# Ledger of designs, part 53: designed miniproteins, single chains

Each design is a single chain, and the fold is of that chain. pLDDT is the mean over its residues in the fold that is shown.

## One batch from the design tools (miniprotein)

Design m1823
Fold by ESMFold2-Fast:
Structure m1823 (fold): chain A 94 residues (1-94)
Amino acid sequence: MSREELLERYTLALEDAVLALMKAILQGDPKAIAAAKAALRATLASIPADLLPAVVKRILEAMDAFLSKTTDPKVKAAVEEAKKELLEIAAELS
């Protein structure tokens, strides 16, 4: 598989995991949040170390673009919490 095909596949997988975490945070279900965090960690751990910075950067740029357009403080808080979890786990794996 090409490097660009791998980047696209891992970016889509990470996007799904991050969106699931944001949704769980917005719902406020502690069990759903714990499950979504575990899925995010598993997804990040599945990304090769040499691709991880590029994949994380693509998702962070998308999250920052969304934050710049949203006015709902609950949505902002959920995105910021998901971004924090993403950065903490990515730092552990880098």
Scores: mean pLDDT 84

Design m1824
Fold by ESMFold2-Fast:
Parts: C-alpha cells; structure tokens; sequence
Structure m1824 (fold): chain A 91 residues (1-91)
C-alpha cells in the first residue's frame, strides 16, 4: 500500500540520517575550516527539521507531503555524504 511504502522509505532515510550525523560528529573532530564546520552543523539541523516534518506529515496521513519531505531529506543526505567524502580526501 502507499502508506506501507512511504513508512518504509521514511525508516530507511531516518537510518541514513543517523549514520550521516555520526559521520559529521567524527568530521567535526578534524582540523577543518570553521566555515565548513558551521556548514556541517547547519546540515544536521536541516536533516532533523526534515525528519520532524516527515514524521508530522505521516501522523497527519498527508502522504504526498510526507513523500516530498522524504525525497528532500534523501537529497540532503546524498549531498552531505558527497561533501564529507571530499573533505576527508583533502586531509
């Protein structure tokens, strides 16, 4: 069903977000420029906001809003992973 599919997608993106947050915590221990550290902290806040928005949409049974938010979250996770990979290679 649409509900079950979207709930599975939310669970997958939530797990991915938690892994990326752990990677950011490790990256913040590195000697990175302060601008990059501030960007990473902001990305964590944005991921947490999108997770909350998706969860609220699911509780409201607004599956269209939930799916849009989950897609946006997935895009942010992918971009953050790519940036972390580049930052680690330049050290």
Amino acid sequence: SRKEFIERQFKAEKEAAEEVKKEIEEALKLDLPEEEKERLRKQVEEMEELLKKAEEALKAKNYEEAMRTIIELGSLITLTEMRLWVLKKEL
Scores: mean pLDDT 86

Design m1825
Fold by ESMFold2-Fast:
Structure m1825 (fold): chain A 59 residues (1-59)
Amino acid sequence: SLSQQYRQQLLDAGRAISDRLRQLDADHPGDDDLLRQEQQAAGQQVLQQQLQFHQQYKE
């Protein structure tokens, strides 16, 4: 179902974010602000998409 597919997509996105943060930490040590901004931006993007789904479908 659409809900299951989206839920799985969110889980996959979470894992990808974790992997990215690990790489960023290794490549940019000392850039704590960068890591936090990347993490926040990813979460905000997912949230915006989720909000659009609720708004468009209204169900």
Scores: mean pLDDT 71

Design m1826
Fold by ESMFold2-Fast:
Structure m1826 (fold): chain A 67 residues (1-67)
Amino acid sequence: MKELEEQKQAAQEVLKAGKEVTEKYGFVTADLLREKFKEKGYTDEQIEELIRRAGAYNRKLAEEEAK
């Protein structure tokens, strides 16, 4: 399940960036996450795809939790 693995990896990358943003600012926004990824050399296009994949994985987890 290549899609699931890619979504999981994206979710882990977003989680790591979110922790770093939370440690620095005390809160997380999509814009702060985008800035963090830009600092790491990601393009806007790559960042949007990464957030999209992470969101898809988190939605799947939320759907399973809601059962």
Scores: mean pLDDT 74

Design m1827
Fold by ESMFold2-Fast:
Structure m1827 (fold): chain A 81 residues (1-81)
Amino acid sequence: MKKIDEKAKEAAERAREEALKAGLSEEEAEQVGELVGQGVRLYLLGASEEEVVKNIRLQGKKLGMSEKATEIAIREALKAI
């Protein structure tokens, strides 16, 4: 559990930085980081890459994220796993 939490946190922080570099707001960058961290956690708990992508799209819609922010989250999650 603790190792999974650390890896998820590192992926979330990197994804937030990439979102900011892409011109997203600080609020959207935080949402991107949260989804990437959750996606990495799901993968390490046994989810497939396809399931991680589906979860990011579903949660992005629930959070009201833009399509651009959601696509960045998917890209960064796949780079982290």
Scores: mean pLDDT 85

Design m1828
Fold by ESMFold2-Fast:
Structure m1828 (fold): chain A 58 residues (1-58)
Amino acid sequence: MYSDEELDEILSKVDVNKDGKLNEEEMKLALNLLDKNRDHSVSEEELKKFLEYLKKHS
């Protein structure tokens, strides 16, 4: 499970504007970074948590 710190780091890397607003393509990039090795290391719960985190910081 990804920690909040890891989610923050990924968000910072893909959030070019650092406004907390992500484009759909930036969100897809972030999801790809979460599933780096494609081993389904990102569970459905982690994806929902990440999306809620993005909405809160948008």
Scores: mean pLDDT 61

Design m1829
Fold by ESMFold2-Fast:
Structure m1829 (fold): chain A 99 residues (1-99)
Amino acid sequence: MSFEEVVNALLERVRPRVAALYEEAKADPSVSNKELMERVAEVLVEEAAAIPGVSARIEKSADGKTLTVTIIDERTGSEVTLTFDLETGEQVAGEIRLA
């Protein structure tokens, strides 16, 4: 299984859960972009753990302004890193490292 196939499998698993979180946030204006992004990151970590040989970690910056999610294929050492601005909820950086 290629790293692209791993990423696609993960996205298929997270898509309905993430869509539900976005609909909940849309219906409740008290839900901040920070809370939404933290929930999305937790879903990514949980669903990655369900795929054999795949792990994910979440790192919040020291100033609390950004959230970084790293998805790792432990069999190849390939990883994808996504950084989000917690104020806007927008992706500010992305990197793919192939082993």
Scores: mean pLDDT 77

Design m1830
Fold by ESMFold2-Fast:
Structure m1830 (fold): chain A 85 residues (1-85)
Amino acid sequence: MEEANEMAKRVIERAREVIEELERLLNDPNATDEQLMEALGRAHMTLLDLLDASSSSTDESIRKEIQEVMEELREVMDRAVERLD
């Protein structure tokens, strides 16, 4: 149980780092499509990890934080996809 909560916290931290990376790239007019694609790849993997953490976590506060971070991650991913079009 403690391991699942620690893993969830690490995935949440990673997701926040990926969100910051995507926001930085979206605000940089010199960011390349390759950089955005690599960051999107990390975001997709992180989203899957968040889904796994949500299903494994019994702590309601952690599950809520995962849901909020997943929503933020999906929003920034959608904006990155729109920029690549």
Scores: mean pLDDT 83

Design m1831
Fold by ESMFold2-Fast:
Structure m1831 (fold): chain A 71 residues (1-71)
Amino acid sequence: SMEAEQLEILGRILLELGRLVQEKNIPVDKAVKIARDLIELAEELSKTKTPEEVYKEVLEWGKEQVEKEAK
C-alpha cells in the first residue's frame, strides 16, 4: 500500500500528464497503458527513493512516453 505522501505525488503526476495527453490528442488505449506503466514504475521506485525523486523521475519518464506516442 502507498503512504499518503506517495499517493499525493502520484495524483499530481497523473493530473499533469493527463493534461499533456489531452493537449497532444493521445489515443485512450495508449494513455491507459502509459498510466498503468507509470503507476508500476512509481511503486517500484518508491521502495528505494524519496518522494521528490520519485516525482521527478516518474514525471520525466511519463512526459517522454506521451511525446513518443504523439508522433
Scores: mean pLDDT 81

Design m1832
Fold by ESMFold2-Fast:
Structure m1832 (fold): chain A 91 residues (1-91)
Amino acid sequence: LEIPEALAERARAAYEALSPEQIAAAGAAVEAIAEAALPALLAADAAEQVELRERTRLEMAAAVGEVTGDAELEEALRERAALEGEALRAA
């Protein structure tokens, strides 16, 4: 998995703009989505797991954007999720 430097830099800049409270809230939202997704991921076959993982990461990106109000961070996380999904499908 190779994250483009420009995308990583956008994500870093957006993340650095967040308060500690926003970082904690974003982390909690991501954990809640991961926990909710685990039963479906564990029950899924290999092909379904790739799709569910991508969907879960997109949901995490949307939740982070909603909790933080940071559209740049949301977009960077969504782009990362798409790249990770493509890499998994290519494998």
Scores: mean pLDDT 74

Design m1833
Fold by ESMFold2-Fast:
Structure m1833 (fold): chain A 79 residues (1-79)
Amino acid sequence: SKKVENFKKALEKALNGNLDFSKEEQEAAEELENASSLSEEEKEVLKEYLDKLKEIALKNARTEEERKHIEEQYKKLLE
């Protein structure tokens, strides 16, 4: 899938600290997040992306209450 490929490129850039995503990479991420029907590969890539975003959010959380809130939001999203 071209969308999965572009999204994997965005994830790889983010992992290397590079946030200069192309338009295609940004659009691929948005489309996967809003898709009502995903392939198994797309679900795996999306889950990895969400796990990475959760990690970043948790590192930026300043209180235990904020961390619990983040964990609950991501738990609901993945259910």
Scores: mean pLDDT 67

Design m1834
Fold by ESMFold2-Fast:
Structure m1834 (fold): chain A 62 residues (1-62)
Amino acid sequence: DIEELIKKGEEAEKRENYFEAAKHYLDAAKLEPFGSEKYIELMKKAQEAGLKEGKRSLAKYR
């Protein structure tokens, strides 16, 4: 269920587990038709989660 995968991604973000969040968003995107608006949205969410993972690492030094 794509909605369950999105929910798991959101819960992972709340736990600051951005790697797991990105994984769940990518899994959800794979269930959407390639190039659909929702597919693009989920791919962007996965990319942003990956970026937040990098920023989280930098926050230890800021």
Scores: mean pLDDT 75

Design m1835
Fold by ESMFold2-Fast:
Structure m1835 (fold): chain A 83 residues (1-83)
Amino acid sequence: SKEARRAQQGALLSQFSDKLRQALEAFKAGDIDKAKEYVKQMQALVEQMKAASTPDEPGFVAQVRGGEQMVAAFERRIAEMEA
């Protein structure tokens, strides 16, 4: 149902926000290994959000794109920290 889809989308966004916070804490601590693991979990959540996305929900589609961009930026940051 639409209600079930919205509940799933909300749960995924909440989980993404939690992993984002954990990734930022790991970056602040200089813990590259933990940052990599949290960013990997964020990537998995973005894939789940994409699967739960429909063209009729442009707000959620925009949030998915934001998540993809954030994951890409963090992956770049990790690469720079390892260089």
Scores: mean pLDDT 88

Design m1836
Fold by ESMFold2-Fast:
Structure m1836 (fold): chain A 62 residues (1-62)
Amino acid sequence: SMEGLLKVEKARPKLLAKKEELRQIDPSAVLDATPVDDETALLNTRIGDEVRRELVPLEELL
């Protein structure tokens, strides 16, 4: 939805900072957030061989 997309955009600086922290552990680390609805995002992370996909409230990314 539009609202979910706007919330993820507002979270971008925080997500980029977190991604940089992870890259100090693993230079190939991945951290992405995709809005599922207006309230929830799918947070996708990869550090080394470990892949995690978590539903997180969009408010927690702001």
Scores: mean pLDDT 77

Design m1837
Fold by ESMFold2-Fast:
Structure m1837 (fold): chain A 88 residues (1-88)
Amino acid sequence: MDDELRGRQVNYLHQIGIQTRILLGGGDYISRELDADLGQQIKDTALEALYLAERAARDPSRTDDLKRGLELMKQAQQQMDQASDQLQ
């Protein structure tokens, strides 16, 4: 195993974990203040991203799971940013 590749996978899981926590709080806020369906979609997408990242962390050969998790996290963050802009 390459220590650099292992470090990257652990870093991605940690980053997705932090972002998921932020997006769960943000999604709850969006659900109350702007759009309940959008807030729920943000939360569901963030949780799916975390699940895929955890799965990839347990099996490093699942690079597609990690890639999909990163894409879903980016989508949830973009939806959150757009929704937050509407509330400012």
Scores: mean pLDDT 79

Design m1838
Fold by ESMFold2-Fast:
Structure m1838 (fold): chain A 64 residues (1-64)
Amino acid sequence: GSRLEQLRRAIEEAIRLMKGNLSVDDVLSGLRQMERHASTVLSPEDYAKLKKFIDELREQIEKE
């Protein structure tokens, strides 16, 4: 798959693992670091798509 697809899958897996063992604040902090990393390795177009996905994940985490 594309780098965007690989990063989406990696972020989903990392968030699932973190949710079992870390506080909501720590999970959100990890998500912010992943978003920053993505901005350095993805095109602006792919980063915009990933950011939308991350924003949706953040909303789900905040509702838990």
Scores: mean pLDDT 79

Design m1839
Fold by ESMFold2-Fast:
Structure m1839 (fold): chain A 81 residues (1-81)
Amino acid sequence: MIEKLKEQIERFEEGLEGLRKLLEENPDLLSPEEKQQLIENITGNFEKLKKAVEAAKDEELIKRLKELEKKVEELVALLEK
């Protein structure tokens, strides 16, 4: 279970970093509507991951989740521009 949660966190981080880089290189890539849909998808998926990690009660995963939350907030801020 914990190993799968680690993999989910890693894949989520990779997705966020890839998207951040793409948006920085192409700021006009997405319409306002597409940006809003992406924000909803990212935040919704993060909330599901957060609940699963918190339920596991693993201190290492909770620490990684807090770091991931900051990355989510940074990407959402970038998308809101």
Scores: mean pLDDT 81

Design m1840
Fold by ESMFold2-Fast:
Structure m1840 (fold): chain A 57 residues (1-57)
Amino acid sequence: MKEEIEKLKKELEERSAQVARALNDAPTPEARDAVIAQGRAELNKLVEKIKELEKKL
């Protein structure tokens, strides 16, 4: 359980960094909006998984 939570936290940090890089590299406002929308959805899924696992500890 704790090991799984730590793995998800590391994935959250890496995905957050990837989203930040993609935003900096986005060539148009439309591309930036797409990165924000997709990034938010992916990061929210990881946060919810972490919260659910923490409830079991």
Scores: mean pLDDT 79

Design m1841
Fold by ESMFold2-Fast:
Structure m1841 (fold): chain A 67 residues (1-67)
Amino acid sequence: SNAEKERQIELAKRGLEAAVEGLRLSAPTGTSEQQENLLWTARRLAERAKELGADVEVELPEIHHHH
């Protein structure tokens, strides 16, 4: 069971890294909707990794669409 949890943590961390990189790469050309979707995905993956006991340190940008 520990090996399975470790694999789930690794997958969540890799997904988080990909989502964060997607945010960085899309910042100059991506739509606000695309950036919100990537941010949402990153937050979900970070929370998942922490729930599984991983020490995840990541700074996510704030995206505001409310006037």
Scores: mean pLDDT 74

Design m1842
Fold by ESMFold2-Fast:
Structure m1842 (fold): chain A 93 residues (1-93)
Amino acid sequence: AEKQAEADRIVKEAREEVEKLVNKGISDMKKAAENGDIDKVIETHKKYGKEIAEVGQKYAEKYPEARDEIFKIVREGMKKLQKAADEYIEKAK
C-alpha cells in the first residue's frame, strides 16, 4: 500500500518535471524562432530532449516498478517538444 502510493507519487513528480522541461523548451524555441535563429531552435530542441530523457532515466532507475509509466511520460513529452520544434523551424524560414 505505502510502496504503491510512493510509486504513484513518483510518477506524478516525473510527469510534472518532464512537463516543466517541455514548457521551458517550447518557450526557448519560440524566442529563438522570433529572432529567426533556426540553428538555436534545433539546439534548444536537442538540449531539452536530452534533459527530459535523463530525468526519465533517473526516475526509472530509482523506481523500476514505475519504469513503463515514466517512459510513456517521457515519450509524450518528447513528441510535444518535436511538434513545437517543427512548427518554430517552419515559422523561422
Scores: mean pLDDT 85

Design m1843
Fold by ESMFold2-Fast:
Structure m1843 (fold): chain A 123 residues (1-123)
Amino acid sequence: SPVIQQLVAAVDAFTERLTARLDEIASTASEEQQKVIAELNENIKTYVEKFKKKLVALLEDPSVDKKAELERLLGNLWIAIQIELNRLLEEGKISQELYDRLLQIVSELVAELGARMLAILEA
């Protein structure tokens, strides 16, 4: 229960940091890019909420390798976000420069989330 609460708090902190970083990018973007960034943020929040629900269910199961399954769930989250970013680029909704910036920010935040969550599990 305390471990679950710490892991959920780490996921919530990730969502808050991501929203702040995306809002910072949106603040200097065109109105059309601001709409796309807002849509991206909402889609990522949906993926994160799904990840969070699967994570809680995983942590309540005593029969699973929690570290291996956490790494699998984090990998699935990152793949879902990459697919969304690639779709926006292929549809011409974001520029290559904006794609590169978004990919860098999300990859850094997902890596930080993973490191924090693994540290909590290994405590």
Scores: mean pLDDT 88

Design m1844
Fold by ESMFold2-Fast:
Structure m1844 (fold): chain A 85 residues (1-85)
Amino acid sequence: GEGTIVYTNKKGTVTTLTVTGELDGKVDLTATQADGSTSVLRNLSVRQAAEFLSKMGGVPLEEALEAVERAVSEDGAVIELKGEA
């Protein structure tokens, strides 16, 4: 499926992450920064996507994993996530 994670860092800066793929397969992450810049990571496992989000955003791995899982399992889901980055 496809869902959106709206990530806010400790400074209040928002990054929008589009997660596309399958819970038991591969996922793609498209990150759109507040300045409009985009980056794409392709062909990740759900765990690899969660590890990336955790390390980049200062989010606990368990919260990152839940967010990625919900984004791909619930079409059109919008999940809000806060980090310490």
Scores: mean pLDDT 82

Design m1845
Fold by ESMFold2-Fast:
Structure m1845 (fold): chain A 120 residues (1-120)
Amino acid sequence: MIEVTVTALLDTSTRPLEEIEALAKRQVDDVVAGLNARLPPGASVTAEVKVEKISETEAKLTITARVNTDDPELAVRAGLGLSAAAYAAGAKRIEVKSTDPEVEERMRAELVRVFGEDRV
């Protein structure tokens, strides 16, 4: 079991919090469904989404995924998919963490490579 957490700040100044929360949950559910359709037997991904109002113009998004696998590559792929979901929800910059240091390092390196240091 490997845990991956993606955290981001979302701008609520032009969009209602409820709409942003619904979008984030839909994007995460879609990613999780897509991952589970392609995983080998015995592997699975579950994710929880929290959207917390921090001001009239900002909300905090936290996506926590549990990846039931012994393969760090599957956990990295899950973390990258969830990061893409956070960006799709409007995140300009994200933070990624994992209970596995190798998974965390690989996710951060790939996100920096694809999106740049200003986005991670």
Scores: mean pLDDT 82

Design m1846
Fold by ESMFold2-Fast:
Structure m1846 (fold): chain A 91 residues (1-91)
Amino acid sequence: VIDELGRAYEEAEKRGDKVGATVLGGLGSGAVAYNMGNYELARESFENAIKLARDNGDKESAELVERLAEALLKGDYEKALEYLRRLVETL
């Protein structure tokens, strides 16, 4: 999941999608923090990504970011990858 988030981030940056890149970067940083056992930092990073998506994206993209963050917090990597694929299609 972290590798897939990193690739999505790089593709968003190459496209010039600064908002999408920042959202994906926040989700990736949160996933790294979670794997390191820093659950507070992971939650904060996910909440910041969700807020940015809500403030700058459409409702569908914001909902997918929220579902992706929830799946990452639950360790449901199959669902996280499903939501990431759908999110990338909307960005």
Scores: mean pLDDT 79

Design m1847
Fold by ESMFold2-Fast:
Structure m1847 (fold): chain A 131 residues (1-131)
Amino acid sequence: SLADLIASLPPLTAFQLERLVEAIDSGDRERILAALRSLPGDEPIPFEVFLALVGRLVRVFGPAETVELLESVLDSIAPLNLPYLYAVLSALYELLGDEEKAREYREKALEAGATEEQIEAALAAVRAAAA
């Protein structure tokens, strides 16, 4: 489960991610934005955990509103998490039918160090969450 994955992480990272999960489940946008900006920047969040969190955002807010939330933290999120953030933004825009934005974020994800496999996994995850 996501809770088990988070519990296996270093205590401070686990604590910050648990706060983010609580913020998402509460539906409070300001709490979500604050929690996303407070994520640790010294090591990347595991990709599977990142995808599970985005899936929760899509289930609570829908794909379009999830895009708006994630784009609002692009300039303040820790740089080590940018490859995954760009990958999920590409996937969300593809799901929404915005081919130009999907391509733009896909290019940014690859430039930032995301893999083709991670981009494909992000698309599968957001499609599953939106169903």
Scores: mean pLDDT 85

Design m1848
Fold by ESMFold2-Fast:
Structure m1848 (fold): chain A 64 residues (1-64)
Amino acid sequence: NEEETEKAKEEAIKAGEGAVKIGELLNDPRRVEAGREALERAKKAETKEEAMEAMQLASDAGGG
């Protein structure tokens, strides 16, 4: 379902951006890199599952 995949990608991208922002605020380069990796995975996601995996990585990077 393309619409579900697109919505999941948008949420994953927002989560990745949040993780990068938190890493920058904490001056934590590892968290910033993890957030950037989650963002790239979100952008490349072709399925809802891939987008959800990227979202989970972003949540973990952001300290969730």
Scores: mean pLDDT 80

Design m1849
Fold by ESMFold2-Fast:
Structure m1849 (fold): chain A 61 residues (1-61)
Amino acid sequence: NELAKRNLQAGLAGGTGAAARAGAAEAVKSGIDGEMGKYARLAALSPDGAEAIKYAQLALE
């Protein structure tokens, strides 16, 4: 899902946990699934900014 990958990349490019969470939430809304979807959901739900960035990176590989 190209839209989901772009949302994750945009979030990470923001350089903050809040940006990473926002990008991951948009990726989940775009219908991302599988392993990428699992990590995107973890990033969106992470209360810690560093964890959110880590999971967003894992979603992209």
Scores: mean pLDDT 79

Design m1850
Fold by ESMFold2-Fast:
Structure m1850 (fold): chain A 74 residues (1-74)
Amino acid sequence: SMQAQNLAQAKAQLDAALPGLQALKAELERSHGPARAEAVVRALVRREVDELSQDLNIPEAEGERLAAEVLAAL
């Protein structure tokens, strides 16, 4: 279905962004500490998931799961 294809596309884009987010988190942890690094990266993940959910018509439940999976991988 289109919904399943869009969900797979969103997951692929988020998975592709993970190395960059991990590198950014590590850099922010060195310069500003772990709490600030986590807050910044969490905000970026939420923003990306919200934009993808709007663009690809991803249901709220699936979007929340994608956000949780990305944050757990960081």
Scores: mean pLDDT 85

Design m1851
Fold by ESMFold2-Fast:
Structure m1851 (fold): chain A 55 residues (1-55)
Amino acid sequence: SGLQRVLDALLALKNADPLAPLTVRQVADAAGLSPATVTRIFRREAGVPPSAVLA
């Protein structure tokens, strides 16, 4: 699912660099999605905007 791809990307990014700023763009690039799609997934699947979770 889209949410699973986003979660996998978040885990991969934090594993590679735990101190890196976590942005919608970086999550999108890691998940193979557009930033707009990542935002849509957060709203649809989690009910929150990316700014509530990401820096």
Scores: mean pLDDT 72

Design m1852
Fold by ESMFold2-Fast:
Structure m1852 (fold): chain A 81 residues (1-81)
Amino acid sequence: MLEERLRELEKKADELAKKGDKKGLEASIDVGVAAVVLAVKKVVEKKLKEKGKLSKESEEELKKLEEQAKKLLKRAEELLK
């Protein structure tokens, strides 16, 4: 699950950032941006459901936000490697 993956990466990045690791700080920023993207996805999904049934176009937009968050988390994982 993306939220669980985000929490695990956040803990690792924060621990390294506390030790003055620049890669840990950069990974922490990427995780933070991913968290914002996922929060935006939730708001958009809620708004679309309140206005009626989700269209195929709306579903594709939500998938794009999820893919963007996944790419950010992947980059954070590579930085923490």
Scores: mean pLDDT 78

Design m1853
Fold by ESMFold2-Fast:
Structure m1853 (fold): chain A 78 residues (1-78)
Amino acid sequence: MERKRLEEELEELEKRLEELLKQPWTKEKIEELKELIKRVAEIALELGIISEETAKKAIEFAERLEELLKEAEKNKNL
């Protein structure tokens, strides 16, 4: 029962990711993308689809996206 709920949540997160990709690259988009990646990694780990190491790398990548946005904003404001 719980596994099916996690799978449904994963599908909804994938749809939300597709909608986010249609939006312009903004701080809000990157912050939401970061949270989506972290949640997807958490669910995938719970479902046994990915390893704990892979989940950690996905979360680290999501954190790196925030730093990349800060760098991009500095360049855009110049």
Scores: mean pLDDT 74

Design m1854
Fold by ESMFold2-Fast:
Structure m1854 (fold): chain A 84 residues (1-84)
Amino acid sequence: MAREAAERRIEALKRALEKAKERGLEDVAELLEEQIENLEKILRQGEEGNEELLEAVRKGLEGTPEEILDKIIETAVQDEERKK
């Protein structure tokens, strides 16, 4: 469960990262890359027997659905487009 939740989160972040890069939102892209790297590091450590870290990731992922992450990126993109 924790691994699947973390993988779903990584997928959502990667999709948001693609949108941020497409629109040239460098600061947002950097933040998303850091979050992806941190989650991938935790998953890699969990595969080596760190189940406690996977549980921490599971608890941390409870609050933000993939749809909300996508909406945040889309809103940021729209604001940048209007300012150009």
Scores: mean pLDDT 62

Design m1855
Fold by ESMFold2-Fast:
Structure m1855 (fold): chain A 69 residues (1-69)
Amino acid sequence: SAAHAEALRRLREGAEVAKKDAKINPETAIDNMRALADELAARHPDGATVRAEGDRLIEEVKEYAEKLK
C-alpha cells in the first residue's frame, strides 16, 4: 500500500538523519531513531514489516556510530 511504502521511506530518511546526528550525540540519535520506528510501526496495519525494517536500520545507525570512534 501507499501508506506502507511511505512508512518505509520515512524510516530510511530517519536513519540518514540519525547517522548525521550521531556525529554530535550518538546515544540520542539512536534513541530518536528507535522512537520513530516505534511510532511508525504502531500507526500502520503492516506494523510487523515496518518494525523489522526499523530494527535493521537501528543496527545500521549503531554500527555507524561505533565507527565514529
Scores: mean pLDDT 81

Design m1856
Fold by ESMFold2-Fast:
Structure m1856 (fold): chain A 56 residues (1-56)
Amino acid sequence: GRKYAPRLLALARNPSAAKVQALAQQLVKDLGLPQSALPGLVKQLEGDIEVVKAEL
């Protein structure tokens, strides 16, 4: 969603595994997802960051 786009852009410019995991944790909490969804969300966010990096 648009709410997280600035954080994804910041991560594309200055990648940090800890910040990616923190964003995934926040999404799990905000969307009411189970903790088992975390690894999949981290992988998806890493993919989204690589797409954004390719466009920078």
Scores: mean pLDDT 73

Design m1857
Fold by ESMFold2-Fast:
Structure m1857 (fold): chain A 65 residues (1-65)
Amino acid sequence: TAKVTAEMIGQLLMQRGRRAFEQGRYDEAIRYYTQARDIVTQTLGEDHPLAQRIQAELDEVREAK
């Protein structure tokens, strides 16, 4: 289903973003987290727990840059 697909894609992009962040590749991490946020918020809504978590991690990376 579209919801399950969005959750899987969101989690995979978050995993890639987290790895980039841990390696100090902030621009790459921001791109992955932004892509995850856009997919999850468009499909599940910005109030969805996964969307909120992605936004929090994106904000953390932006602050570290």
Scores: mean pLDDT 84

Design m1858
Fold by ESMFold2-Fast:
Structure m1858 (fold): chain A 80 residues (1-80)
Amino acid sequence: SPLEESILRFRLLALLVAGETLLRHLQRNQPDNTELIAEAQALIEDLKALQANFDSLSNEELRARLDELQARLDEIQAKL
């Protein structure tokens, strides 16, 4: 539905903003934590790839991928 698609687009945007914010904080506060910075960069790259392929995926596939990417963000935050 158009409403479901709008919600999924908003989730993707929110996750991109959160990922970029996390990367910026890591670069400022933990610049020597190269492994965690690389994990945050990889997450942002995967989010951008999902954004590029958004219209080619089903709502079910989008939900599953967004749930996986949210879990990856949560794991990085837990390592702070």
Scores: mean pLDDT 90

